# Designed miniproteins, single chains, continued (5): the designs that were tried, part 87

Each design is a single chain, and the fold is of that chain. pLDDT is the mean over its residues in the fold that is shown.

## One batch from the design tools (miniprotein)

Design m19016
Fold by ESMFold2-Fast:
Structure m19016 (fold): chain A 74 residues (1-74)
Amino acid sequence: SVRERLEEAKRRMEETLARYEAGELSLEEAIQRIQAIYHEVSELAVAENDEESLKELEEKVREIGRRLRELEAR
């Protein structure tokens, strides 16, 4: 379901951020992974006409993007 894919996407984005913070991924690699996750789940949400899940996904991406910028600025 879209909900299950969204919850998986959130976990994968958090893991990507943690791996970037640990120095296991470059900033470019972290951004590419987050973009791939967003693209995959946003396509599914659009196909299923699940506007609520799409909005929740977009908010999570904005949150992760802010946190990546804060880590980069250090």
Scores: mean pLDDT 86

Design m19017
Fold by ESMFold2-Fast:
Structure m19017 (fold): chain A 77 residues (1-77)
Amino acid sequence: MEEEIEKLAEELAKKYGVSKEKALKAIEFVWQVKEEDLDEAARIVARILGISYEKAKEFVEEVLKFSKELEEKKKRE
């Protein structure tokens, strides 16, 4: 789990031109946010990463997709 998160952070850091440390913080933040707060989450992520709101929204979407994949892996016996 930790290793998979680290790989995701490294990949997203490279895609969005940010540090791995900032990518990890943004990922952890997104996982703590409720679905109704996703627009605010994107704004905060944009600030953490120093990227546009549009790119931050894509980042949030990718992190949520990864979270769903991890939950599906737990369901896969």
Scores: mean pLDDT 76

Design m19018
Fold by ESMFold2-Fast:
Structure m19018 (fold): chain A 100 residues (1-100)
Amino acid sequence: SKEEIIRVESEASLAIMQASIIVTHGVEDAEEDKKILEKVLETLEEIKKRAEESKDPELRETAEREARRIAEALREAIKELKKKDPELAEELEKKLEELE
């Protein structure tokens, strides 16, 4: 469905933007930024699930592509968090690794 593709792209764009803001401005509040990145992880998990469960090849391909983009943005944001709070960053790294 065209609507489902647009929804996946929109959700991914928001998640990538949230992670990118942390990368661009740096981590000001490690606990607050961790909560933002946990929401980005939730979006990644949902999009990966759509990629696995979808019988629509176009939706699957879009979801797989957007999942990779979110994962890349998330890895960069976690690197910034690690500079401020290595322990909180390690929790997020472990959750990300469990997804891939």
Scores: mean pLDDT 86

Design m19019
Fold by ESMFold2-Fast:
Structure m19019 (fold): chain A 83 residues (1-83)
Amino acid sequence: MVIHASAPLQEAEAVAQKLTDLALENDSLTFVLEGGSPQDMQELANLIVQKALAAGYDVEITQTADSVIVKVKKSEELKKKLE
């Protein structure tokens, strides 16, 4: 699944939490952050990374000229814990 999201910095934490919660319901989820300022997109990506890592997910980030792509997947440790 690919989620397209952008948010003002003021709403970034709430959006990041929603996206991280959605990833927790899936084995793998890709977020494409676009349409915001570079600063807002970087902040949102950082918040998603922090929340995903805290939840036991592995994260891969790819930056493009117009977007930040964040790929989140359950770590092997988390998969074992949920069994």
Scores: mean pLDDT 67

Design m19020
Fold by ESMFold2-Fast:
Structure m19020 (fold): chain A 120 residues (1-120)
Amino acid sequence: SIEEIIEEMREKAEKAKSALELLEVLAEGLKRGAEYLRENPETPSEKIIEFLKEAREIAKKALEMAREEGNEEMAEAAEAIIERIDKIIDYIKEHPEDIEGVLNEIEILAEQIKLVIEKL
């Protein structure tokens, strides 16, 4: 369920010891969330928003850790991720029926985070 994905993301984020590890948790969680949504298009928008809010909290933790680590490139990446999650949340609030549009944006974000990780 989406709730199980949210819980696994929380547990992995609590164990993360660096901004990089938090971004890895976020990328995996977003990918798994998108896979779940693809198979469950009837998922209520409120549950998708809950999932995205958890992703946002992990991105915020990554930003805080990146700043503490003095990694400006990773901090800028985390800020961009937060902004993109906020835009996806706004989109689903305006278009609660467009699960395909939301799924596409989550998949693109997950892939972009992986590319950022590979360059760090």
Scores: mean pLDDT 88

Design m19021
Fold by ESMFold2-Fast:
Structure m19021 (fold): chain A 71 residues (1-71)
Amino acid sequence: MDEEALRIAGEGGKKALEILKTLPKKEGQIKAYQVVADAGLEAAKVASPSLKRILLEDAKQAKELVKKLLE
């Protein structure tokens, strides 16, 4: 079960890294953190309870970083 969750999170991380390579630093960071948060929420849907808690907390932190960068 957690193999699929980790695959989803890993694909999100790869996508975020490509965004960071192609966009200006601040815009790239905002979009990369949004992608990481979205991937973490999607992975949490198929994760075990312990991994789900970690993924949801990481997604929350990524969303807070996006808010801070937009200020």
Scores: mean pLDDT 82

Design m19022
Fold by ESMFold2-Fast:
Structure m19022 (fold): chain A 95 residues (1-95)
Amino acid sequence: MEKRIEEVIKRAKERYEEIQSLSPEQQQQRLHQLYLQYLYNLGLASEYLGKGDKEKALEYYEEAITNLGVLVMVENGWEEGVEYTRKLLKRVYKI
């Protein structure tokens, strides 16, 4: 589980660094896209969990939390985003 948490954090950091390199207008558009992808993946995670496919549900939860982590990094800073992402993933992996 810890290795999977670090992989999600790495992906979130890469997306955060991408966003930091964009113009303010492009940042707003990209953040909106990440939020929509967060909602979409959260919906898929719930659907697969309902079907008893915990492995697929976890994959979609990881992608949703990756995007949410990036949003928190942008709003609150990198350290807060990393901590938030770790806490959410630890909770999800207890399912």
Scores: mean pLDDT 85

Design m19023
Fold by ESMFold2-Fast:
Structure m19023 (fold): chain A 76 residues (1-76)
Amino acid sequence: HMLENVKRALELAKELYDAGDYDTAASLLRQIARVLEQMGYTELAELVRKAADAARAGQDPHPYLEEALKKIDELE
């Protein structure tokens, strides 16, 4: 289940961010966005990339992460 693996990776990135590992969280989110883009989930990849950019910039990535997780739950 490809999106299940993505969801698990997004939850891990959220845990890393909440633990204060902002750079590791941002790096993981950029990797997830690349995988999503390669899979053809362009809008989802853009949301995850915005989360990565927010985390790197010291801004709250949670709104983008929550939107991405909601979008995954709406997919097949």
Scores: mean pLDDT 84

Design m19024
Fold by ESMFold2-Fast:
Structure m19024 (fold): chain A 59 residues (1-59)
Amino acid sequence: MKGLYKAVKDYEAPLPNELTLKKGDLVEVLKEVSENYWLGKNLKTGEVGYIPKSAVEKI
């Protein structure tokens, strides 16, 4: 994994391949996919999807 991150805000996924987050959720960042998005796993739900880099911070 690239690192452990934490959701800084609630994020409701507009697309089925994006990851929905609640503020405080722990996210494992798997890889960078674009300048604005990572592929990550929500450790609370087990779901994998794309997340905007602005929605999380590195712990």
Scores: mean pLDDT 81

Design m19025
Fold by ESMFold2-Fast:
Structure m19025 (fold): chain A 92 residues (1-92)
Amino acid sequence: VEEELKKVKKEIEKIAGPEVAEIAEKLLLATINRDGEEAEELTKKLAELFKKLEPEKVQKITALMLRFIASLYEPEPDVKARLEESIKAVEK
């Protein structure tokens, strides 16, 4: 899973630069570790950075993060279907 996380971080860095990529990586790690407090704080920081980015870039980053979570989270079938719909909505 570390290799997949590194790939996602590099793709985000190409889209929005190293600061956004680092916050996104930390948020994904907090999500994996089920650290709700850290995940909430990092989500707020990422949202502030997203306000400064073009909507297309926000959509691409969100889709990358959701795909990574989907691959790692192993949700129930109905939850997976909802997540796939969210990814499609973000990608257009």
Scores: mean pLDDT 75

Design m19026
Fold by ESMFold2-Fast:
Structure m19026 (fold): chain A 70 residues (1-70)
Amino acid sequence: MEELKKKAIEYSKKAAEYFKKMRELVDQARQATPEERERLLKQAREYGDKAVEYMEKTAEYFKKYRELKK
């Protein structure tokens, strides 16, 4: 039980971290040269995809935790 909650919190923190990195890269891309912008936006997309994956895992583990309580 406690492990499911810990995993959900851990994944939530990872999602927040990746979303923060994504936003930082998008902001940098807006002020970058065309070549740098393309690369930064590609990295931002990769971090965004990982953030979504961790959000999905967070939801899954919180759902499992709640299912243990009627």
Scores: mean pLDDT 81

Design m19027
Fold by ESMFold2-Fast:
Structure m19027 (fold): chain A 74 residues (1-74)
Amino acid sequence: ASLEEERRALEEVLAETEKLAQQLQAHPEELQQIEDLGQQLEKIDPLLGQEAKSQALLETVLRLQAEQAARAAA
């Protein structure tokens, strides 16, 4: 796959993350935890920290989405 395809996929995921984050503004603690984790990792290794922050955002968004789905089902 090309770098262009990877960048596009990342942009789509980030857009979905922002959209979901706006819906979850009632739970800012989760967003704060992601920011804190990303900054801690960035202090250890700036390059790794940036990538880890993006990965943590994706993983946390998926987790929050699953939690919301479980809430809706219950």
Scores: mean pLDDT 66

Design m19028
Fold by ESMFold2-Fast:
Structure m19028 (fold): chain A 85 residues (1-85)
Amino acid sequence: SLREEARETVERLKEVIKELEELYKKTGDENIKKQAEELSKAALELLLAIEDERTPDERIRELIERGKEVEKKALELKKKVEEEM
């Protein structure tokens, strides 16, 4: 279901946040910190949307797509930073 996809997206974002926070502790890279903050915001917005039964399906789809976009950018940055270590 759409709400199950949303929950899976939130859990995936939480895992990426954890990985970025660990990478930030090792590197001090402010871009990593910024991406972790963007992921945290996306995850929170999606979580709050799915907890509200009144949230339209279209809004949930929008937030899932935003989460996927932020995740993609975060993973691309993580790979680049790890390759420069």
Scores: mean pLDDT 87

Design m19029
Fold by ESMFold2-Fast:
Structure m19029 (fold): chain A 58 residues (1-58)
Amino acid sequence: DELELRALEYLARHGPATVDQLAEELGISKEEAQAIVDRLEARGLVRRDPATGQYRLA
């Protein structure tokens, strides 16, 4: 998925990001951004920091 690859590229270049930041960067809804990070986390490619709510590369 192109959006999943763009999310991974963003995290690689800019470091940890919230779902809101990813939604803005990718030009999609917060709901769709949440679905993307959920899929990436299920695949072991990103992790959520519970203290900040930010996602980062695994």
Scores: mean pLDDT 85

Design m19030
Fold by ESMFold2-Fast:
Structure m19030 (fold): chain A 89 residues (1-89)
Amino acid sequence: MEITVESTFDAAGNLLGTTLTSSSGVTSTLTAEQTRQLLEFMQELAKLLDEGKITLEEAAEKFREFALENGLLSEELIELLEEEILSLA
């Protein structure tokens, strides 16, 4: 299963938002602010993984909790992204 990620920018290069689409056609659109929140969270998870402070399973769980708590993505896209995190092992 594949997720297509497309970020949209204005003529000046400012981030307008991000659209994620699953292979089944489920789409979630994030605002520029939601995109930044998700990226900052993912960067923190990557840092914790690099420092050996969390496992991939813990990272996937933290990602799920964050996405659900903030209403960022559909359940299908959350599940697909969790699987991608776990596949990094």
Scores: mean pLDDT 78

Design m19031
Fold by ESMFold2-Fast:
Structure m19031 (fold): chain A 109 residues (1-109)
Amino acid sequence: DSDKLRQLIEEGKKNGDLLTGLYKVIILRGRELVENFFSNPKEAGGSAAGIIVLAEKLGLEVKTQKMDLKQLVKESAEILRELAKRTKDEELREELTKLADELEKLINS
C-alpha cells in the first residue's frame, strides 16, 4: 500500500528512529546487492529495486524506466550518495558512502 507507506514515512520524518530504520534497510539491500551481483543476479536485481522503491518513498528523484542490472546498480549507488548527503548521522553517512563506492567498483570491474 503506497499511500500507507508514504504516510508512515511522513510520520517517520517526525520520529528519527523510524527514518534511521529505513536507512538501515536500504543499507542492508545495498549489501545484498554487492554479495549477490555475480553469484545470484536475480536476487541482486531485487535488492536494487528495493533500494529504488524505498528512495522514491523517502522523496528522492529516481529513474522509473526499465533498467538492466548494471543500470540498477548505478542508480542504487547514486541513491546511497544522496542519502549520505541528507543524513546527520555520521555512522550512517560513512556506511552509505562506503557502500556506494563498493557498488561503483562492482560495475567498473
Scores: mean pLDDT 78

Design m19032
Fold by ESMFold2-Fast:
Structure m19032 (fold): chain A 62 residues (1-62)
Amino acid sequence: SSIKEEAEKKRAEFNQELRDTQQQLGKLYQQSKEAAINYAKQVQPQLDKKAAEVRELEEKAA
């Protein structure tokens, strides 16, 4: 199904962005815990949006 292909694509994009985010978070944490928290808070809405999009597509595909 086309929807399954879209879901897989969005899942891969989300996983890549999640890894990049966690890598940066780790580096920031070594510099300042507060900086890491601020970065996580700033990027959280984008991650939440992507997670919701992936979940919605996966639900439609199921």
Scores: mean pLDDT 83

Design m19033
Fold by ESMFold2-Fast:
Structure m19033 (fold): chain A 77 residues (1-77)
Amino acid sequence: SLSDAQLASNYARNGQRLMGEGKELLKTGQTIEEIARGIGLVLRGIGDAFTAKLLGTRSGDTQAQQLGQDILDGKVY
C-alpha cells in the first residue's frame, strides 16, 4: 500500500543515516564506549535496512527495496 511504501522509504533513509553515523563514530572513536556505540548504530542501521527491503518488496517500492539491499551489501558509503 501507499502507507507501506512511505514506511519503506523512511526505514531506508533511517538505515542509511544510522550506518553513516555508526561508521563515522567507529572511524573517529577513541574509547571503548564510543566504539560500542558505533557498533550499536551500525546494527540498528542493518535492522532498518532489512525492514526497508521487506516493506519495499511488499509495497512495490523498488527504490526503498534497492536502497535496503545496497546498505546490507555494504555498497552505501
Scores: mean pLDDT 84

Design m19034
Fold by ESMFold2-Fast:
Structure m19034 (fold): chain A 90 residues (1-90)
Amino acid sequence: DAAALAERLREEAELLAKAEIPGVDTQALAETVARVAERLAAGDLEGAIRTLEEAIARAPEIVSDPEMAEGLRRALEALRRRVEALKERS
């Protein structure tokens, strides 16, 4: 179901690119989500996981508010676990 996840993330990235959220670099977040979607669509689950791990580490650079940055980290960790589950089924 990597293709379905990729399609959903692509749609979310398009919405994020148009969003204006105070204290959030929505363009950087949209680019990250789009990159994960591209990797998933290509069947590169390892590349998707790597992109998410880099984004988790850089969450404070994307979101200036510490509480929101922690929320972003948790959301990205949840997504990483979903991608890992797709990889483990193979």
Scores: mean pLDDT 82

Design m19035
Fold by ESMFold2-Fast:
Structure m19035 (fold): chain A 95 residues (1-95)
Amino acid sequence: SAEDEKLAQELAKELEILLEKAKEYREAGDTLMFQLTLISIMGIILVAQRKFGVLSDEELEEISELANKASKDPEKYWEEFEEKIKEVIEKIKKA
């Protein structure tokens, strides 16, 4: 429906904004805001998964674990997390 297409577009745009904010907080050394931004990203992904089925439950669990790793050790896991979220954004745009 037109409402579902609009929601998908809004979720994708918000994820793109949150990825950029996470990078900015990480570069600034704002660990708390960085971690809270990752939580917000995961909240939006959960909504997209439940509404549009863009991910399996197993894929959601894997991304959640990767988010936790990136939150604790961003130097090691941020690039992998960012690329995975970009893949999710593209799936949402196609939903």
Scores: mean pLDDT 89

Design m19036
Fold by ESMFold2-Fast:
Structure m19036 (fold): chain A 73 residues (1-73)
Amino acid sequence: GPPHITLKYNKNEKGKVKVSGATPEQREAIKEVIRELIEKDPDFYKKSSEELANAIAEELRKRGYDVTVEEEK
């Protein structure tokens, strides 16, 4: 099927999001989104992994990417 971006977070972690399903081009878009989020909030990496995953997913969806956010069980 077409590439689908999956962001996984651990509810007990901060500053960590696992990315899968992304092409090299989509990985560059993810890096750009992260840079923009850090520019708005320098403490972005201190947020819960759940908050990071959701913030990244919202910006990627605004750019037209198909993104799922999943809790790592």
Scores: mean pLDDT 80

Design m19037
Fold by ESMFold2-Fast:
Structure m19037 (fold): chain A 89 residues (1-89)
Amino acid sequence: MKNSERVMEAILRALRELGASEEELEEARRRFEEILKEEGPISEKEARAIIAAIEAQLRLRRGELSAPDLTAEDEATDVLEVLERVLAA
């Protein structure tokens, strides 16, 4: 997927987790696409950094949910890094 799409998916996921409605998610996606048209494409490195920042903000707002998870330390590399580790081990 394009880097911009990955960032948008991360934003939408975070908003959904924060309780945004489906309509708000659609509006957020449209707004993000407008920003991309004005600023141009996002590099892979920037995408990873933005995703990490989004995850960090999510954790701060929700507090650490006791839930299942892992160390969300490297959300910038997120699922991709986790997958790499699984394949390597």
Scores: mean pLDDT 60

Design m19038
Fold by ESMFold2-Fast:
Structure m19038 (fold): chain A 65 residues (1-65)
Amino acid sequence: SAAEREAEIKRLATTNPEAHKEILELEVEAGVKMIEAAVRGDREEIEEINAELEEKLAEIIEKAK
């Protein structure tokens, strides 16, 4: 779930600060892109950005274990 993912990310702040920083930077980058897509009214692009973010987050978390 989203709550479980968020808890895992918060745990990385103490166990792997570098991975946690990478995740925060990735979230900020994705957030900016989603705002830009929303201004254009491009719902499909927002969905694609979210899917890519979720995939990259999963990869970072898996490697940080």
Scores: mean pLDDT 82

Design m19039
Fold by ESMFold2-Fast:
Structure m19039 (fold): chain A 55 residues (1-55)
Amino acid sequence: MERKIIVERSKTLTPEQVKQRAIEKAKEEGLEVVDSIAFTLPDGTNVGAAVAEKK
């Protein structure tokens, strides 16, 4: 089944907030979120990703 990855990044938002933005975008597209991850890069950029698939 094809999966779509939605990625958001920000230096001003927390990792939790960036992950939540990625999840919200997936839900707006009518996709089911299968997995999500948040991490901070060495330069201080917070990254959030949602792995989503069609129901």
Scores: mean pLDDT 81

Design m19040
Fold by ESMFold2-Fast:
Structure m19040 (fold): chain A 80 residues (1-80)
Amino acid sequence: MMTLEEVKERMSEIVEKSIEENDLEKGAKEILELVREVLEDPRATEEEKEYVIFLARIYADKLPEELKKEVLEELEKLEA
């Protein structure tokens, strides 16, 4: 399982790469995939899962409004 530090590092890498490639939609998709990987890992604690979702929401707040809405809707589905 990825540690919280590894998750934060990978989120930063995804963000930087999406900016460099001018593909924020791809970056958003990769962030959602990372969140799902953590949520589906049976070794992840509830606290780690909640914190990863929190980090993804902070990232979403920095996106254009349309993409932010899509990311937040997908995060709500992953939490349910």
Scores: mean pLDDT 78

Design m19041
Fold by ESMFold2-Fast:
Structure m19041 (fold): chain A 87 residues (1-87)
Amino acid sequence: MEARERAVAEEALAELAARARSLAPEIEAALAAGDLEAVKRLLEELRELAEELRRRAEAAGAERLAAVLDEMIEELEEEIEKLEEKL
Protein backbone atom coordinates (compact mmCIF):
# COMPACT_ATOMS: atom_id res chain seq x y z
CA MET A 1 0.00 0.00 0.00
CA GLU A 2 2.58 2.59 1.11
CA ALA A 3 4.90 1.81 -1.81
CA ARG A 4 2.09 2.38 -4.32
CA GLU A 5 1.11 5.66 -2.65
CA ARG A 6 4.74 6.81 -2.83
CA ALA A 7 4.89 5.99 -6.56
CA VAL A 8 1.74 8.07 -7.18
CA ALA A 9 3.28 10.98 -5.24
CA GLU A 10 6.46 10.75 -7.34
CA GLU A 11 4.39 10.87 -10.55
CA ALA A 12 2.58 13.96 -9.24
CA LEU A 13 5.93 15.62 -8.48
CA ALA A 14 7.07 14.99 -12.06
CA GLU A 15 3.86 16.48 -13.48
CA LEU A 16 4.06 19.56 -11.25
CA ALA A 17 7.75 20.05 -12.13
CA ALA A 18 6.92 19.88 -15.85
CA ARG A 19 4.13 22.45 -15.38
CA ALA A 20 6.45 24.80 -13.46
CA ARG A 21 9.06 24.55 -16.25
CA SER A 22 6.40 25.35 -18.86
CA LEU A 23 5.98 28.82 -17.29
CA ALA A 24 9.62 29.76 -17.98
CA PRO A 25 9.07 30.53 -21.71
CA GLU A 26 6.06 32.71 -20.82
CA ILE A 27 8.19 34.66 -18.35
CA GLU A 28 10.90 35.14 -21.01
CA ALA A 29 8.29 36.33 -23.54
CA ALA A 30 6.84 38.83 -21.04
CA LEU A 31 10.34 40.14 -20.27
CA ALA A 32 11.04 40.59 -23.99
CA ALA A 33 7.77 42.54 -24.29
CA GLY A 34 8.64 44.73 -21.29
CA ASP A 35 5.47 43.66 -19.45
CA LEU A 36 6.86 43.70 -15.92
CA GLU A 37 3.42 43.20 -14.31
CA ALA A 38 2.95 39.97 -16.29
CA VAL A 39 6.49 38.86 -15.37
CA LYS A 40 5.73 39.40 -11.67
CA ARG A 41 2.47 37.41 -11.86
CA LEU A 42 4.14 34.52 -13.71
CA LEU A 43 7.04 34.45 -11.24
CA GLU A 44 4.59 34.39 -8.31
CA GLU A 45 2.73 31.47 -9.91
CA LEU A 46 6.00 29.61 -10.51
CA ARG A 47 7.05 30.23 -6.90
CA GLU A 48 3.77 28.79 -5.57
CA LEU A 49 4.16 25.69 -7.76
CA ALA A 50 7.79 25.29 -6.64
CA GLU A 51 6.72 25.53 -2.98
CA GLU A 52 4.09 22.81 -3.50
CA LEU A 53 6.67 20.62 -5.25
CA ARG A 54 9.15 21.19 -2.43
CA ARG A 55 6.67 20.09 0.25
CA ARG A 56 5.71 16.99 -1.77
CA ALA A 57 9.37 16.17 -2.50
CA GLU A 58 10.19 16.29 1.22
CA ALA A 59 7.18 14.09 2.05
CA ALA A 60 8.26 11.55 -0.59
CA GLY A 61 11.90 11.57 0.60
CA ALA A 62 13.17 13.11 -2.64
CA GLU A 63 15.81 15.27 -0.91
CA ARG A 64 17.73 16.09 -4.10
CA LEU A 65 14.61 17.47 -5.79
CA ALA A 66 13.70 19.41 -2.63
CA ALA A 67 17.16 21.05 -2.62
CA VAL A 68 16.83 22.11 -6.28
CA LEU A 69 13.37 23.53 -5.59
CA ASP A 70 14.65 25.45 -2.54
CA GLU A 71 17.22 27.16 -4.76
CA MET A 72 14.57 27.93 -7.40
CA ILE A 73 12.23 29.42 -4.77
CA GLU A 74 15.01 31.67 -3.43
CA GLU A 75 15.89 32.93 -6.93
CA LEU A 76 12.22 33.56 -7.74
CA GLU A 77 11.71 35.58 -4.53
CA GLU A 78 14.77 37.72 -5.37
CA GLU A 79 13.50 38.40 -8.91
CA ILE A 80 10.00 39.28 -7.64
CA GLU A 81 11.51 41.79 -5.18
CA LYS A 82 13.60 43.37 -7.96
CA LEU A 83 10.49 43.77 -10.11
CA GLU A 84 8.53 45.34 -7.23
CA GLU A 85 11.33 47.90 -6.79
CA LYS A 86 11.03 48.86 -10.49
CA LEU A 87 7.22 49.06 -10.46
Scores: mean pLDDT 74

Design m19042
Fold by ESMFold2-Fast:
Formats: sequence, C-alpha cells, structure tokens
Structure m19042 (fold): chain A 110 residues (1-110)
Amino acid sequence: SMKELAEKAKKLFDEILEILERMIERGQVTPEERARIAKLIYEFKKIVSEIVKQLDDPELKEKIRNLANEIISLVTEALSATPEQARKLLEEIKKKYDEFKKLVDEAIAK
C-alpha cells in the first residue's frame, strides 16, 4: 500500500539522518558508514520510484521525485564536506525532508 511504502521511505531516510548526525558530531565518516548510506540511498530511491508510480497526479509525481533527488544530492555533498559545511547541509536536508514527508502524507490522504 502507499502508506507502507511511505513508512518504509521514512525509516530508510531517518537512518540516513541518524548516521549523518553521528558522523558530523564525530567529525569523521568511516568507510562502513559511507557504504551503509550508499545502500540506504539506493533503497530509498527504489521506494520513492514505487511511490511515484502509484500516484495519478503528474504535478505531484514531479514534485516528489524532484524533492527526493535534491535531498539525495545534499546527502552526497554532506559526505564530502567539512564538518561545518556538513552541519549547514544537514539543516537544509532536514527542511527538505519535512517538505517531502508532507507531500507524501498529502498524497496518501487523497
């Protein structure tokens, strides 16, 4: 169901955020954390694609897809950033993720 896909997408991205917060606090990223985030991004993209496929509204499809792509791009940038830059990127990631969650929740409610 759309609700199950949305919950799965949220769980995957919440884990990405938790790893990002820990690595920023520590001031370093491990190869294991890089590999884990890469896998989580891959799974997140798959679930977002499946959510988009289930939607009927072309405008909503484009908004969700574009926002997900922007969020993923920011996560990738954060992995290569200085700790100070990564902290600023994390704030923008959280803001865009909140927008993503609202759009997905609105799509389910209709």
Scores: mean pLDDT 88

Design m19043
Fold by ESMFold2-Fast:
Structure m19043 (fold): chain A 90 residues (1-90)
Amino acid sequence: MREQVLEALEEASKYLKKTGRNDIANDIENLIETLKSVDELTEAVKKELLEKYPNGFNAYLIAKELISDGVDVDTAALVVAMVLHKLPPN
């Protein structure tokens, strides 16, 4: 699951860059780096991610739910990108 969530986030980031949402794509990329640097998401890490990268953390929550429900990586990435494309900049 964790690897699939990270793959969906990386794919969503690429899609957002193509649609001109580099602001959200950068948020997601920074969140991916943080997730790779920690073994477990503690409450402190979640709070930091919400404060620094709110759109990235929202992308993570959406991707995690979709992957947990058995949605494939490519579809999860497209859903994340579509939802976040309409959000204001951080």
Scores: mean pLDDT 79

Design m19044
Fold by ESMFold2-Fast:
Structure m19044 (fold): chain A 100 residues (1-100)
Amino acid sequence: RDAEILARAGGSTETDPAVIEALYERFLAEAPGIFLEAAENEPNPEAAEAFRRAAELVRTDLAEALRALAEAWEVVGEATGEEKGLELAERLRRLAAELE
């Protein structure tokens, strides 16, 4: 269910359940490192903390991890005036709601 929701949200046309599960496992393996790198490169301390929280949660509570990631991008968007960050935050919150 979660793997299929993420694949669909990412625009995947893959229909083989084994491939979808393999991609999901790879995402769970790689995402913490990606989020921690984002936190290390983020000058805003509130956004950096939200990225670190997302990294901690992604394997245990994916929906909460996505909300933390949304909070990080919202803080970045508000601090920089970049609407793209606010748009990404909204998309991540919608995805988190689908995973509950």
Scores: mean pLDDT 75

Design m19045
Fold by ESMFold2-Fast:
Structure m19045 (fold): chain A 78 residues (1-78)
Amino acid sequence: LSDEELQRMKSYVLLVQGLIRQGKFDEAIEVAKRAVEEFKDVSDEATATALSSLGVALAAAGKLKEAQEYFDKASELG
C-alpha cells in the first residue's frame, strides 16, 4: 500500500467507527461498503481490512449473520 492509500483506508476505518459511536449504523454500513468497492482492486490485505470494517458495522447494526459472512471473506483473503 502507498502512504496515500494507507491514509485513505485509515480515514474510512475511523469514519465507520465514528458513525457506529453516534448510532448511525446505516451510514456506517454504506461507508464500509464504499471502502470495499474502492480497495477491492488494491490488495488482498486492503480488501480484508475493508471487509472487516463492513463486518463490524453490520454487527453493530445487529446483522450478525451478514457480519459473519464478511468476516469469513476477510479471513479467507488473509
Scores: mean pLDDT 85

Design m19046
Fold by ESMFold2-Fast:
Structure m19046 (fold): chain A 88 residues (1-88)
Amino acid sequence: KPVVPKELVIDALVELFGLSREQAEAIVEKLGVDKTYFLISLLEFLRERPELQEEYDRIVELIKAGKYDEAFKLAEEVAKKHFGLTFP
């Protein structure tokens, strides 16, 4: 099973979502690599769907506010409701 590198997840948060490296590292430390990767993957799916823009904006707002646990919980709810996906 391929392991997602921590640095890849940090770089994705910085480049794709405009977070500082310090913010990206804080998210990974709080949630762990696997949960952060799930969060990034969901945000990329939401970005490609204009009808889910409000859900995207709410999750990003929670991340920027440092509410990482709340952002992840909302992401799990959105993933389950709209994509039938659950965090393993």
Scores: mean pLDDT 79

Design m19047
Fold by ESMFold2-Fast:
Structure m19047 (fold): chain A 82 residues (1-82)
Amino acid sequence: MEDLERVKEILLETADTLEQLGLPQSRVDYLRAMAEDEKVREKIIEQAEKVAEVVLEYSAKNGEVTPEEAREAGLRFVAAAS
């Protein structure tokens, strides 16, 4: 599933960024472990879809955001908040 692979990419990119910023290795390792856990990624997708719905409702009132952009924003938001 394309979303499962995208969530994995976002989690790994986030972990790499945090490692470069000198965050505790335990936090970096935790994010990398989440990237390899399909059940965790499925939960992130479910939460991200709810965030994407809010972004799309906001966009309908205030600007242009595509469903794809809303989905990507939702995935990144949930991954960063995890």
Scores: mean pLDDT 73

Design m19048
Fold by ESMFold2-Fast:
Structure m19048 (fold): chain A 119 residues (1-119)
Amino acid sequence: MKLSPRQLELLARFFSSALGLRLSVEEVGELWRLAETSPEEFRRLLREIAERQGLDWETFARLAIDLFGYIVDTYRKNKEAAKKLLEELLEVELSDEEVDEFIKVLEWWRDRLSALLAA
């Protein structure tokens, strides 16, 4: 699935604001492409970017998995609460459709990062 420019921007902002990882929209797009085509290169690039910014890779990955899981769990229990949480983290207003689509992106990232930590 090809991410829209809006989805790439929201994901870059999320990584910066919620996880302290500064990514350009171009870097997010490349990471998404690598995650589908080359999981090892995806892991290498994401780890390299995190470590270069002073983030311990294993601590970063665990924090990201926990945060993504928390947001996804919040959405499953209360969609409106998840929307408010995402709007606060991203400092932007979101449509219900954008929230639904972004949750799918977060579930995908959680599952991929969990697999990388288990391997």
Scores: mean pLDDT 80

Design m19049
Fold by ESMFold2-Fast:
Structure m19049 (fold): chain A 76 residues (1-76)
Amino acid sequence: ERPVTAAELGYAIGLAYDLLREAREKGLSREQVIERVAKEIQRRFGLSPEEARKLAELAVGFAEGILQWDEEVAAA
């Protein structure tokens, strides 16, 4: 297992955030978002499928937190 760089994580979080926003409009499942992020980062960074999946799950989790915070701030 190689360490994930900050740039790789940042890219994955940004992609996950965009896809989660799209998912709200188009009815994509959380699993479909994770799959799309994993495939994209696997292609972009040369990660193994397992490494890409782990990074995608982390990135989606962080992006969900950011999205929830944005909603709470917008409601205030």
Scores: mean pLDDT 77

